# Designed miniproteins, single chains, continued (3), part 81

Each design is a single chain, and the fold is of that chain. pLDDT is the mean over its residues in the fold that is shown.

## One batch from the design tools (miniprotein)

Design m10685
Fold by ESMFold2-Fast:
Structure m10685 (fold): chain A 84 residues (1-84)
Amino acid sequence: MKLVKYNPIMQALMKSLGYNEEVFTEEEAVEKFYELLQLSGISYEQLSKILNIPIKSKEELFEKKDEIIKKLIEMGLIEEVPLP
């Protein structure tokens, strides 16, 4: 299982929303990212432009979770946590 954590800016935002966890599974990270998108009012069109991944729905967002995680790592929004 691959573990990830949000960068300090994203962690501060997550904490302000009541999420104190620093480390997530890839699936949990995408779920939290989706929650942030809903709260921020970012459209799927805007998200597709930001990530350069075509996303039209919540289902496609979770279907493409591996691509999204990879892109978020490349953008520096999340980082991979090495397994012990």
Scores: mean pLDDT 77

Design m10686
Fold by ESMFold2-Fast:
Structure m10686 (fold): chain A 68 residues (1-68)
Amino acid sequence: SHELSDKLFMAIANNMPLEVLDKLIAQGADLSAKSRLGLTPLELAEKLGRKEQAEHLRKAAKERGQSV
């Protein structure tokens, strides 16, 4: 949902624990959603240097067949 995607972007921006990120992903957050800056969750994580969050996002995208 749009709400889950917004929470996912906030979790990345605030460098929240991986458990929070993984929970949002498990709840079905859209990994291909774009922020106001036109960035996907993965692109935002990479831009901010959130290496571990970026790795979790890539894994989830592969499992779901989603673009990132």
Scores: mean pLDDT 83

Design m10687
Fold by ESMFold2-Fast:
Structure m10687 (fold): chain A 59 residues (1-59)
Amino acid sequence: SELYRATMNFVAQSDDELSFKKGELLEVLSRTPDGTVLAKSLKTGETGWVPASFLEPVK
């Protein structure tokens, strides 16, 4: 799994998406070619789909 940081706020539009705030850490569990990823919030432990464009990799 890879650690990522949110570059901006995101509000889930459906029950299978994850909401987050800029600066939150997320673990990417899987990727799709469509630009969405399945991520887990390190803050809440919740999982959901998020736009990959809102995330940046952490070293």
Scores: mean pLDDT 82

Design m10688
Fold by ESMFold2-Fast:
Structure m10688 (fold): chain A 61 residues (1-61)
Amino acid sequence: MVGELYRALRDFPALTSQFLSLKKGDVVEVLKVVNDNFWLVKSLKTGKTGYVPRSALEKIE
């Protein structure tokens, strides 16, 4: 959950500046679980933060 690393399961194009665009395979750190559908994350590749759909992420073990 928060502070854990997740990988993008698919490409996700940001619809607005509040969302973070992802490419399949991008690694993100979870900053905040906002609701059931969207999480606030930080891209480890770019350092940018934004909201992404939870369904687009897979936990890295």
Scores: mean pLDDT 80

Design m10689
Fold by ESMFold2-Fast:
Structure m10689 (fold): chain A 151 residues (1-151)
Amino acid sequence: MKILLLLGTPGSGKSTLGRELSARTGLPLVETDGTSAEAAEAARELLARGGGILDVGGTANPLAALLGIIDKTLLDPSLSLLERAKILSAILARLFEKFPDVEVIWFVGDIDKYSQEVLDEVRKIFEQNLPKDANYRIIEVSGKTGEGLAE
């Protein structure tokens, strides 16, 4: 059962990639800008269909949908990128323990606001906290330059 989970801020290009991946793979895409409850229902529907692409907009917690965990901290605008990376990697470790066949793509939007050192620390946090066989990608996207959309 394969679920591709698209994570990231509004405007990070998730919905564009989700549509392109759906068109190329024939996997069902569910887009939700709704509540964590709507994201949880969408994830259950994709699971019942044997897998798919879940794109969750900036107001819903997509990890709460898959794990049944309500984590409001991932949506807290007061959290730094490094604090979000620590919280997200700890939740994803439990996701991969329960669902080893899940692929996760995390979109880091607004990369122009972060130094390369901060982005490298985010990668190290994931490498340290996730299983070595965890199927994940970090996509770094500039909303200003279009950098990171070209691979």
Scores: mean pLDDT 76

Design m10690
Fold by ESMFold2-Fast:
Structure m10690 (fold): chain A 109 residues (1-109)
Amino acid sequence: ALTLSQPPSVSGKAGSDVTLTSTASGKSIENLQVNWYQQRPGEPPQLLIYNNSVRPAGVPSRFSGSVSGNVATLTISNLQLSDQATYTSSTNDENGRVFGPGTVLTVTS
């Protein structure tokens, strides 16, 4: 079965760049599309990236996605305090939707 793993937490300083990863095991994600969701405390999850690298309207350009081999990467440039959130990866295979466990991003001043 396909499994996505993410580090439980990542921290970065406001104004710096940070990279969050999701690593696939059990099968390759090379031909699958990875999505990223942002969930701030007390808010519903928001779609941040879909189809590996596409931003929905309204998502700032400082968010970017990529996939290389079995690793999906979310890069956030010029970190803002408002970026402090849980970031969750997902994909679909023939057995349905698969979610990563989420990464808690802490932003320091």
Scores: mean pLDDT 86

Design m10691
Fold by ESMFold2-Fast:
Structure m10691 (fold): chain A 60 residues (1-60)
Amino acid sequence: MNPIAIAIEDYEAKTENDLSLKKGDELEILKRVSNTKVLVKNLKTGEEGIVPVSKLEIKF
């Protein structure tokens, strides 16, 4: 089972591969891209993209 995370603050995408976040968004972590970035799927919109780990609280 992929880990679920919650966005702890808003984030605005800076590149075409990034995903914008709103505080409280529920995300599925699909893949670790680097030590600071993960590929996620927004569970409400179905959109996928890269976000900083620092913007997330991992539930499990």
Scores: mean pLDDT 83

Design m10692
Fold by ESMFold2-Fast:
Structure m10692 (fold): chain A 76 residues (1-76)
Amino acid sequence: MSPEELLRLAYRAAADAVNEGIKKGLSPEEVAELARQRARELMKELGATDEESDFYAEVAENIARFLAEAIELYDK
């Protein structure tokens, strides 16, 4: 799997976690954890290595946290 494909999966997992978090009123930390878990599971199912899955799951976590925090900041 290419780095571009792994990055696309990370963005997808982050977007899905943020959308679920908005609907359920999850904190940025909870959204980040959800994104990390989803990205890691998805990447492993698609044959990514443990190193790749862990790295891009962290990317998904950071993207989701940033977006969730930005949403909370504007909803104040």
Scores: mean pLDDT 83

Design m10693
Fold by ESMFold2-Fast:
Structure m10693 (fold): chain A 62 residues (1-62)
Amino acid sequence: FKPGDIVEALEDQPALFSRSLALKKGERLEVLRAEGENFVLARSLETGEVGYVGKAFLRRLE
């Protein structure tokens, strides 16, 4: 994943930690930054909320 990528949540996920996003399956997000090996900083396109999301829960859209 890279900044500007549009991604989709693969499953419902609760917020896992402080500053993480809760996800709904099918939710679209914009990647703002890659954060280490396992996370991205993303903005929800539905809610406008910004937070950390696990890469394992996301699929990149073309």
Scores: mean pLDDT 77

Design m10694
Fold by ESMFold2-Fast:
Structure m10694 (fold): chain A 73 residues (1-73)
Amino acid sequence: DLEQKLLEAIRKLDAEKVKKLLKEGADVKKKDENGVPVINLKGGGGRTPLDYAELAGDEEIVKLLKENGADLN
């Protein structure tokens, strides 16, 4: 699953892998089977992928996610 690989790449702070997966069609707004957007799924430490990248200070990954629609109110 491209979205699962995207989440792993974000946790590893691998910006090049994030770019590749987004180019391959990984959708940060894709909803899971319960209708929750993938970017809103809380992983380790109770953080979303966008929260994780922002807390880690990885500006490149944050910009990539926001450009692909991962903006939360």
Scores: mean pLDDT 72

Design m10695
Fold by ESMFold2-Fast:
Structure m10695 (fold): chain A 79 residues (1-79)
Amino acid sequence: MDEELEKAFKEFDLDGDGKISKQELLAVLIDPSRGSRPTQEEIEEIFKLADKDGDGYIDYEEFKELMNSEEGEFLRKVL
């Protein structure tokens, strides 16, 4: 199991419920202290790719698949 990915997931999971909301992802990725510069459209595209069941959340399995995708490359650079 990827302990590093799980730790990254928990960093995005601000309320600790085991899921990342679009608002949590946006808040982390547009935080100026992290130096990230993705647009809202880019974040929505990433969320659409990861949120396969359309419930508005990314679970750990979806997050792991996203981080290993070409579209998730900028997330790996931010983390």
Scores: mean pLDDT 68

Design m10696
Fold by ESMFold2-Fast:
Structure m10696 (fold): chain A 160 residues (1-160)
Amino acid sequence: MVLFVVSIAGVPLEHLVNLARAAEAAGADAVGISIADPDWEKGIKLLRENTNALVAATDVLSLEQVRRAREAGADGVGIFAATLLGPELAARFKAEAPDLLVFAEGGVTDENAAALAAEPLIDGIITGTPISPQLVAEGRYDEIRARVAAAVARFRALLA
C-alpha cells in the first residue's frame, strides 16, 4: 500500500501537533516536516510524542540529513525532486538507513503519481498543497482537515 504524506513546512512549533492531528484525522498515513524549517529535529520529536501518525523529514538531499532524521526519530525521509533523482537517492538512503521509509517529493502530479508509487524503493508520496500558511495563522484546522481529506481521496483514486 503506497503511503500518503502531508508536508508541514514553515509552521511554528506551537501549531505542528494540531496540524498533524488534523492530517491524521483526515486519513493521511504520515506527516512531514521540512529540514529547511528552524528546529525541524525538535519538530520531529514533538510530533512523535503527540501523534500516532508516521513522521517524515522532508526536503532531504544527503546521507547526513538521513542520519540526522533517523536520530531525531523520523519514521521516513522525503526525497526532494523525486522525479529527477528519486530512484538513485532512494537506493542510497535505503543503503544508509534500511529501516526508514522513503517518500517521493517535489514534482509529484496526478500524471506521474502512479509511476512514482510503482518505484520499488518508494514507500509513498509527499504533498504540501492541502496546508496553507494563512489557514495555519487563522487556526482553521477544520478547513485544513477537509482539504487533506479531499487530497487523500484524490490520491487513493489515482492508485486504484
Scores: mean pLDDT 94

Design m10697
Fold by ESMFold2-Fast:
Structure m10697 (fold): chain A 84 residues (1-84)
Amino acid sequence: LNEQVNGATILHYLAGLKNPPENIVEIIEELLKKGADPNIRDTSFFGFTPLEVARLSYEGELREKIVEVFLKYGAKPAGAVRAP
């Protein structure tokens, strides 16, 4: 689940699909339930997390649903500043 292929995890690839299946949100949630780490940074896409890839790749309702699922399972918000 957390192994990197060509510098990206399975979550990065699912977050960046150009033609995702209708159940993409459910697929991502199932992987997160199985222990996929949403906070791994890739080594090919400028060190993005899967959440950051999804925000760049998807639009509208699909982007919002994918972001919600990632945040539900402990993904850190992209661009969030840590409070002191």
Scores: mean pLDDT 73

Design m10698
Fold by ESMFold2-Fast:
Structure m10698 (fold): chain A 115 residues (1-115)
Amino acid sequence: MEAARRLFVAAAEGDAELVRELLADPSLDVNATLGDIGLDSSAHLNLTPLHLAALYGHAEVVRALLEAGADVNAADGVYGLTPLHLAKIFGHEEIVKILLENGADENAKTKLGEK
């Protein structure tokens, strides 16, 4: 799971080249969660690399992850937050467009909202 940890760091830092290099390994799960790498604690957020790229506004990383088969509608383990929710909350309009173009459910409900 060391490669998965590197993928999370690269996604958070916006290193699209490193993301693509790591994803060239077909055994690496592009949809790995923080729980899979042992970083899921009492928060239980279970964020994927795509969540982190959307959170931090890294459009090229978002594209690289989606090209590698990242689940555009992956929800966290607590609130049902998708990458689209994070991009909207943090005002990353380019990432919102990329996610919607790749099949993001614009009507996905969070566990914080009953709709």
Scores: mean pLDDT 76

Design m10699
Fold by ESMFold2-Fast:
Structure m10699 (fold): chain A 64 residues (1-64)
Amino acid sequence: SLFKKFDKDGDGVLSLEELKELLESLGWSPSETEVRMALRGLDKDGDGVIDEAEFQAGLAQLER
């Protein structure tokens, strides 16, 4: 999955930097502000990282 490809730490969560790299791999050119907004939208727990469930929920919203 994309999540596992960009989870460089192997800890089951995606950081801001890893999220940015993932979006860039999809052909996006996100600003730091756009990546932070995406993180906020996906980060259900407010801990500054995204788990796999939050990531899957976010992808479902992009499939409009």
Scores: mean pLDDT 70

Design m10700
Fold by ESMFold2-Fast:
Structure m10700 (fold): chain A 87 residues (1-87)
Amino acid sequence: MSEEELEKEINAAMALLMVSVVRLTEEVDEEVLKLIKKAAEYAKKSGDREAIEAVLEVAEEVLSKLPEDSPLRPEIEKLVEELRKEL
């Protein structure tokens, strides 16, 4: 395994781990938003379709749980659109 291959695998694994943690949370707060943003960055860096799809699915689930007036909603919507463009 080359450093480049290892880096891609680590980025994919980090994205999947982070969204798994997000799924365990009942409340969506600023810390959950930070975790989703980091997961999206790792997924994009990995170029792994499965990782990107997993982060997208969790971001959409989180968005569905947020009230319509939530200040977090626009940032999550932006992440969803960015991840959709990557697929």
Scores: mean pLDDT 79

Design m10701
Fold by ESMFold2-Fast:
Structure m10701 (fold): chain A 58 residues (1-58)
Amino acid sequence: MLYRAVKDYEGKTPLELSIKKGDVLELLADIGPHYLVVQSLKTGKTGIVPKEYVEEIP
């Protein structure tokens, strides 16, 4: 399942992924009400992002 970054996010810990608005992300795991584990299709890197920073692509 694909997501798009709706705004820039800077990872604050080594487990978090930094993303830019418009980046396409593959969902790896839904880990609760506020965060997703995703892989960036641009960089191949994986990490945690807040749900508020991404939207699902249909």
Scores: mean pLDDT 84

Design m10702
Fold by ESMFold2-Fast:
Order: structure tokens, then sequence, then C-alpha cells
Structure m10702 (fold): chain A 83 residues (1-83)
């Protein structure tokens, strides 16, 4: 599926393919969770720019559990509630 291809592109670091799939309608909220888990703060910022929810609890948990402080900063900057 489009979403499975986008997650695969993200995991491989294929950002050109990832952006194309986002523009084709891939689920930015599911991609946000995976980017947060990987600590990919630049991709998190891109996905937030395309409408991903900064208050996504799975993304916040994934970043926190994996110690990805830069991702947490991007989510907070975009409007995540720290409480």
Amino acid sequence: SLNEEAIEALRRGDYERLLRLVLEGADVNELLVEAARLGDAETVRMLLGYGADPNNPEAIEAARENGHEEVLEELLRAGADPS
C-alpha cells in the first residue's frame, strides 16, 4: 500500500521517495510515529508541515521512550502539550 511504501522509504532514508508518497496521500500521522521512533527530527518537521498532529500520543511516546530529544523539541514547537 501507499502507506507501507512510505514507511519503507523512511526506514531506508529514501527521503525523495518519502516526500513523493506524502504528496500522493500517504498517512502523515502514521509516518510521524515511525519518524519519531527513528529520531528523524527533519522528517518529523516535514510531516508536521504536511498536517501531522503534534499531539499524536504514539509519536510523543516513541520519541520519549527512545530518548530522541530533537524530535520532542519539534513536536513541542509545533504545539504538542508537554503535560
Scores: mean pLDDT 84

Design m10703
Fold by ESMFold2-Fast:
Structure m10703 (fold): chain A 151 residues (1-151)
Amino acid sequence: MSELAERYIEIFKEVAEKHGLSVGEVIEFERGDIKHKFIAASKEGEEVATEKARKFAELYLKSDKEAVELAIELARKGDVVGLVSEIEDTVIVEVIGPKEFIEELEERFRKEEEVLSINVVDLDEDVAKLLVVSTTSLSPEKLAQARENVV
């Protein structure tokens, strides 16, 4: 059940709306046991955001480097690109956007019980990447124990 991934997409949409961005359609792709959901947000409207998500997905499937370079270019223009990946009991969220957007998104994800780790990487003066790793297989107490043993 993709309940956690759907909740994380709703968090992305909520933060995007607060920043005055329109969110595009979610572009879904499955590769074996991995489910990918690509999403983008833009001031240029929902249709343009959907096209940006499609372009990011196409590049991601061919070249991680070119996909990241596109996401950074879009983020410098004030756009946001996100990817939610599900594999077994693991949910991974990757978002590239303006630092102010990433900071608010990080604060929202820190409130989620299933989160194992959150990492923020500064890519330039105005752009950052958020990486969130979560699991549905552990209770909150076991998640806290796992964090102490692996971080």
Scores: mean pLDDT 83

Design m10704
Fold by ESMFold2-Fast:
Structure m10704 (fold): chain A 64 residues (1-64)
Amino acid sequence: FKKWDRDGDGVLSREEFRALVESLGRHLSEEELERLFRAVDLDGDGVIDEAEFERALALLRAIE
């Protein structure tokens, strides 16, 4: 998590989340990335915390 938290604020921005997804070998379209981001951003605040990040990893593994 912290490796991709470029701002050091304890949450991931949409751009940081994209970089993480691509580092896992996943190349999503802009629409697919937005859908995944919204699915894991349970608070709807536009960022992903550490718990939401773990959920995102589980969802990405499920589509492999």
Scores: mean pLDDT 67

Design m10705
Fold by ESMFold2-Fast:
Structure m10705 (fold): chain A 65 residues (1-65)
Amino acid sequence: MSTKEKILQLIGEILRLIGEILDLERELKEAKEAGDEELAKELEKRIEELEEERKKLLEELKSLP
């Protein structure tokens, strides 16, 4: 795989994660407004996991020439 292909792949994965995080943040707001504390906690955990995954991909992207 060329460096350009790897960069595009990582950017694509990062954008996908950002989109998923934004969707989950919207769902979290709705869950909190509905008073669904169990769903809110589950969504917060999922968002945290995706944020950590995004950080790892950003670090990998920064390591590429």
Scores: mean pLDDT 83

Design m10706
Fold by ESMFold2-Fast:
Structure m10706 (fold): chain A 57 residues (1-57)
Amino acid sequence: MLARALRDTRGMGDPSVVFREGEVLEVLEDLGPDFWLVRSLATGREGVVPKRDLELV
């Protein structure tokens, strides 16, 4: 499942992980009502990000 970042977003627990607005991410795991575990298709980096910062595509 793919998602796009609606805004710049930072990984929860690791603020060095940043996904930029417009970046396409693979949703790896649903972590409950507020968060996805995602992986960047461009960089391969993984992070936990708020669902509200993403749009499913």
Scores: mean pLDDT 83

Design m10707
Fold by ESMFold2-Fast:
Structure m10707 (fold): chain A 88 residues (1-88)
Amino acid sequence: SLDEQLVRAAYEGDLEKVKELLAKGANVNAEVEFQGRTVTPLEAAAYSPASPETARELMRLLIENGADPSIANENGVTAEQMFEALHP
């Protein structure tokens, strides 16, 4: 699905693919099963193995397109808090 592709592109750090998928109508707040857990595109961007700079650019792009930064995972951790923990 477009939503699954969006989560994957966000995780991979592919800014151009994220822009393409959002333009095609992918849900920026989609909750997708990815790597054994339910994640949003914003959360996938936050724990991306791409550079911290690319992950931050993706998080900004997603928020500018309506991603909800207040969505927390099962442990009460937001995407921003996860990013900060991974990049101290």
Scores: mean pLDDT 82

Design m10708
Fold by ESMFold2-Fast:
Structure m10708 (fold): chain A 96 residues (1-96)
Amino acid sequence: SAEQEELNAQLLAAARAGDGHMVSGLLLLGADVNAQDADGRTPLHLAAEVGHVEIVKLLLATPGVDVAAQDRDGRTALDLAREAGHEEIVAVLEAA
């Protein structure tokens, strides 16, 4: 639905911004934790690439999260965290 698409788009934006309160609220409203943007990136990809460790932990605690989801370039959230040098996020994702 248009409402679902809007919730998913807001979740992707909140994850990129590091807004944990908004991420939690949108997930409770039924936003898809595995929603993808135009590049195939999920909220987990976006949080991991930017370095939002608490958002990564929140998403990993969400039921149904696809930790191994690949973007259109075949990269996982772990790959993006490694490329960006976010060592704490790399450790958290390797433990998932």
Scores: mean pLDDT 92

Design m10709
Fold by ESMFold2-Fast:
Parts: C-alpha cells; structure tokens; sequence
Structure m10709 (fold): chain A 111 residues (1-111)
C-alpha cells in the first residue's frame, strides 16, 4: 500500500497488537496517508489519520489505543473537514461513536 504508513495499515486491519507495537516504537499517531484511498464512508480527500481508518472500520479497541496515545487529536479532520466521528456515525459503528465522544469528539464539527 504505497502512500500509507505502517500505523494506518495496522489500524485499517484492526490489528491492535501491531498498533501498540508501532506506537511504542515512536510511530506518529497523527501521520496521514499520501494515498487517495478513502476510508469507508469518507467523501474523498487527503489528511486521513489512523484514527479515521479505525473508526470507519469499526475497530473499537484500535480507536481506544490511538486515543490513549499522547498527541492524538480526537477531532483530527481531513482536508474536507471530515473527522473520525463523522465516519463512525455514517457507518453506524455505535461503540466507536461512544468511545470518540468519551474522549472529547466535537459532535458539532462541520465536514
């Protein structure tokens, strides 16, 4: 997957153990992919983080791990203003929506 980070690949796959390993080794939790691969439910654009991909895929455990990482932005927006909360809500991932809101996701953020 050219243009995606190892962290994004692990988050997209729901591999919680690999996500923990990469973050422990200093992976940038806020790194974005350079690929045009849009997460499920996204409208297309650049600036998607590992949190966007995990939220879109419904990987609740990976979402928690990413949000517990220092420097993580629960309201990280792509270039079109889409947040992980927008993707989770659009796809009906209720557990992920709950976790994002617990960590301070802005319900009123405009895409």
Amino acid sequence: DFGVTPLIRAARAGDAAEVRRLLAEGADVMATGTSVDTPPGGVGGFGYTALHYAAAAGHAEVVRILLETPGADVNAADLLGETPLHLARRLGHEEVVRILLEYGADENAQP
Scores: mean pLDDT 77

Design m10710
Fold by ESMFold2-Fast:
Structure m10710 (fold): chain A 57 residues (1-57)
Amino acid sequence: KLVKALRDYKATSENWLSFKKGDILEVLEEVGDDFLVAKSLSTGEVGLVPKRYVEEL
C-alpha cells in the first residue's frame, strides 16, 4: 500500500521518518488509529509517520 506525503516533516527523534511534501511512502504496518510504520521510496528509510500527514494512493 502506497501513500503520498501532504507536507514536509522533519523528524525530531530516531523512531520517526523525515519526508517532504509529495514523497511516496510504502506502508509496512499500522500503529493504532493515528500512526503508520512506513518506508520512504526515495531514501529507503523506515520510521513512524502520522496518518494525518499522508493520503492513500
Scores: mean pLDDT 81

Design m10711
Fold by ESMFold2-Fast:
Structure m10711 (fold): chain A 94 residues (1-94)
Amino acid sequence: SQAQLNAELLDAAAGGDLGRVERLLAQGADVNAKDARGRTPLHLAAEAGHEEVVRLLLAAGADVTAKDDEGRTPLDLARAAGHERVAAILEAAL
């Protein structure tokens, strides 16, 4: 189902599983899917510092300006977590 693909994409992005993210996107997972807290795959990858997953999601059309339920962007989460390289990638995408 679409909901299952979207949930699996969110999980794969949080875990930094680049190959699984690529396969799920190819299967039609929504790159801008949101979890119960309004977080997208890009939010989860950015918070965890998964640079290559962040790059892949941006290339797939991820909304870099998306806000979670607390009004935080992926860039806000990367900065809060101290992931300087991910923050630089996200700033370049703005």
Scores: mean pLDDT 93

Design m10712
Fold by ESMFold2-Fast:
Structure m10712 (fold): chain A 60 residues (1-60)
Amino acid sequence: TLNLVEWLVKETDFSEELAREIYEYVKKNNIDELKLIGVVNRILDKGLEKTLETVIKLLE
């Protein structure tokens, strides 16, 4: 099965390093992967900056 890091890299053009940082943050904070997918889709739809800081801000 495709893991979350592979999904981020293949489907969203996030860098492998950024995808790994996001995955580690999600795991450490027990964040629901569906919530992360929603945040990533919002970043893509609105053309927001693809950074860990943007992801964290939208997960708040």
Scores: mean pLDDT 76

Design m10713
Fold by ESMFold2-Fast:
Structure m10713 (fold): chain A 84 residues (1-84)
Amino acid sequence: MTPEQRAMYEMLMRTADKDGDGLVSFEEFRELVRSIYPWEGFSDEELEELFKKADKDGDGLLDFEEFEEAMEILDEIVRKKEES
């Protein structure tokens, strides 16, 4: 990951993490994704699958490293949707 990508993800995580605990819930993640990509029309099911892939601990919360992975997966999905 580049320093620029890391800084971007830190900013996005702070936007999602409304209570400032350093963890992102599914609800916070869903709100963030829909605010960034409102035109993509992500369903709750699609976002739940993405969240589960990033949530390596299975605790239902994303720490910063898991959030970075979730955002990388999301970016790949968005790029593939735009290419098709």
Scores: mean pLDDT 75

Design m10714
Fold by ESMFold2-Fast:
Structure m10714 (fold): chain A 68 residues (1-68)
Amino acid sequence: MAAALAEFRGYDVDGDGVISAAELRLVLQGRGESPTDEEVEARIAAADADGDGKIDLAEFLASRGLTL
């Protein structure tokens, strides 16, 4: 669990307990990647069970961030 929690904390930029597409893009940009909005949406959709366009902690832990 420690690795998944550490990753979630890194992606949850504002600490609200969810990862939005905007937050994921910001984190990837900070790492020197240049993802398109489509690529970010695809990564979110892969982990987002509800299709609401964001990943909460439970969804992230269930997927273990492996698709992100």
Scores: mean pLDDT 69

Design m10715
Fold by ESMFold2-Fast:
Structure m10715 (fold): chain A 155 residues (1-155)
Amino acid sequence: MGRELLRAANRGDLEKVEKLLKEGADVNTQLGSLNITPLHLAAARGHLEIVELLLKAGADVNAQDSLYLNTPLHLAARRGHLEIVKLLLEAGADVNAQDSYGNTPLHLAARAGHLEIVKLLLEAGADKNAKNNEGKTPLDLAKERGNEELVEVLE
């Protein structure tokens, strides 16, 4: 069950995710010592309906992977999955959670060039002045990318 739920969530197999949860699969099942949950995989892959289903099933919205301390929100923000970022914030995702590099979801969205996710994270109370382990802000990462529209939103 648990390894199949992780595989179904990673593949976008909604019917199989629904079936496995009805059969009593642990929604918070982890991929070995990596602590990767179904919600991390669905959020990283852009599987919106699976993210919604996992959150309704009581998935830990703030679960951290053991590899980089990423939350589902870090993965969605880095990948440009706007509607998943919105759902995770509505589900009480920590907007200011830090990965193992000290990056917040806002750092990862700014570095990736995802303007509408940057705006949404700021509206959700993301700290635009937060510094990662390199001493860089989300603004510094937008400037390094040459994204003028992100620079204007982060100033």
Scores: mean pLDDT 98

Design m10716
Fold by ESMFold2-Fast:
Order: structure tokens, then sequence, then C-alpha cells
Structure m10716 (fold): chain A 75 residues (1-75)
């Protein structure tokens, strides 16, 4: 459950980084997005979250995967 950021705030932040409107963001941008929201995951923590979301290794994360990662980070 999100106790610090609403789903609407997370969706707005994701959309800001989803410049192409395709529903995905680069894994390189994910770290910057998380830091902009006041999160500071270690490189190892970020890598683990990316691997859970980006099983195909294409370097892209969708909104649902992002929401799941943020929920885990806020616990």
Amino acid sequence: ASVFLSEAELREAFSHFDKDGNGYISTKELGTLMRSLGQNPSDEELDHMIKEADIDGDGQVNYEEFLTMMTKMMQ
C-alpha cells in the first residue's frame, strides 16, 4: 500500500518520463524518477527491482511494474 505517494502522483511522475507515450520508461530513467520522488535505492536494490520487472532484458519498465517497485520501496 502507498502511504506517502498516491497512485495518481506515481502515474503523473511516470508519464513525465514516458515522453513517447508508449507506456514504458528506460531503466536508466527509473533511477532518476525514483530519486525525484524522494527515494534513493542503492544500485543493487535498483538492479533487483529492474530484473523483477524487465525479465526480457529490453531495458524498459511499464507502469504496473513501476507501481509494484515503488510499493515495495515505501514499505
Scores: mean pLDDT 70

Design m10717
Fold by ESMFold2-Fast:
Structure m10717 (fold): chain A 58 residues (1-58)
Amino acid sequence: MELAKAVGDYVPKTPEELSLKKGDILEVLERLPDGTVLAKSLKTGKEGLIPASALEKL
């Protein structure tokens, strides 16, 4: 299981994106070639897209 942490608060720009708070822990499901990540929030259980730059690999 690949885990990542939100480096800061993130406000979604599209309905496919996740809302994040700094320090939220996510499971990385897939890394996409455009620099986005499909991830699951361990806090809410929701899946969505996030820019890879918004995450720090644990």
Scores: mean pLDDT 81

Design m10718
Fold by ESMFold2-Fast:
Structure m10718 (fold): chain A 56 residues (1-56)
Amino acid sequence: MAITSIKEVKVKPGETLEDIAKKYGVDLETIKKYNNIEDPSKLKEGDIIKVPVYTP
């Protein structure tokens, strides 16, 4: 059984949305959908990103 929880992650200096996706093992498209982000380049340091994480 797979349970998915949403975790709020603060963007670190120089961190991209793609970096966050890799860190949490989530597809970039999935993170974009959860945060209504159409352009990842608009991401700024200090932004709070919702990341769906698997809870075993």
Scores: mean pLDDT 74

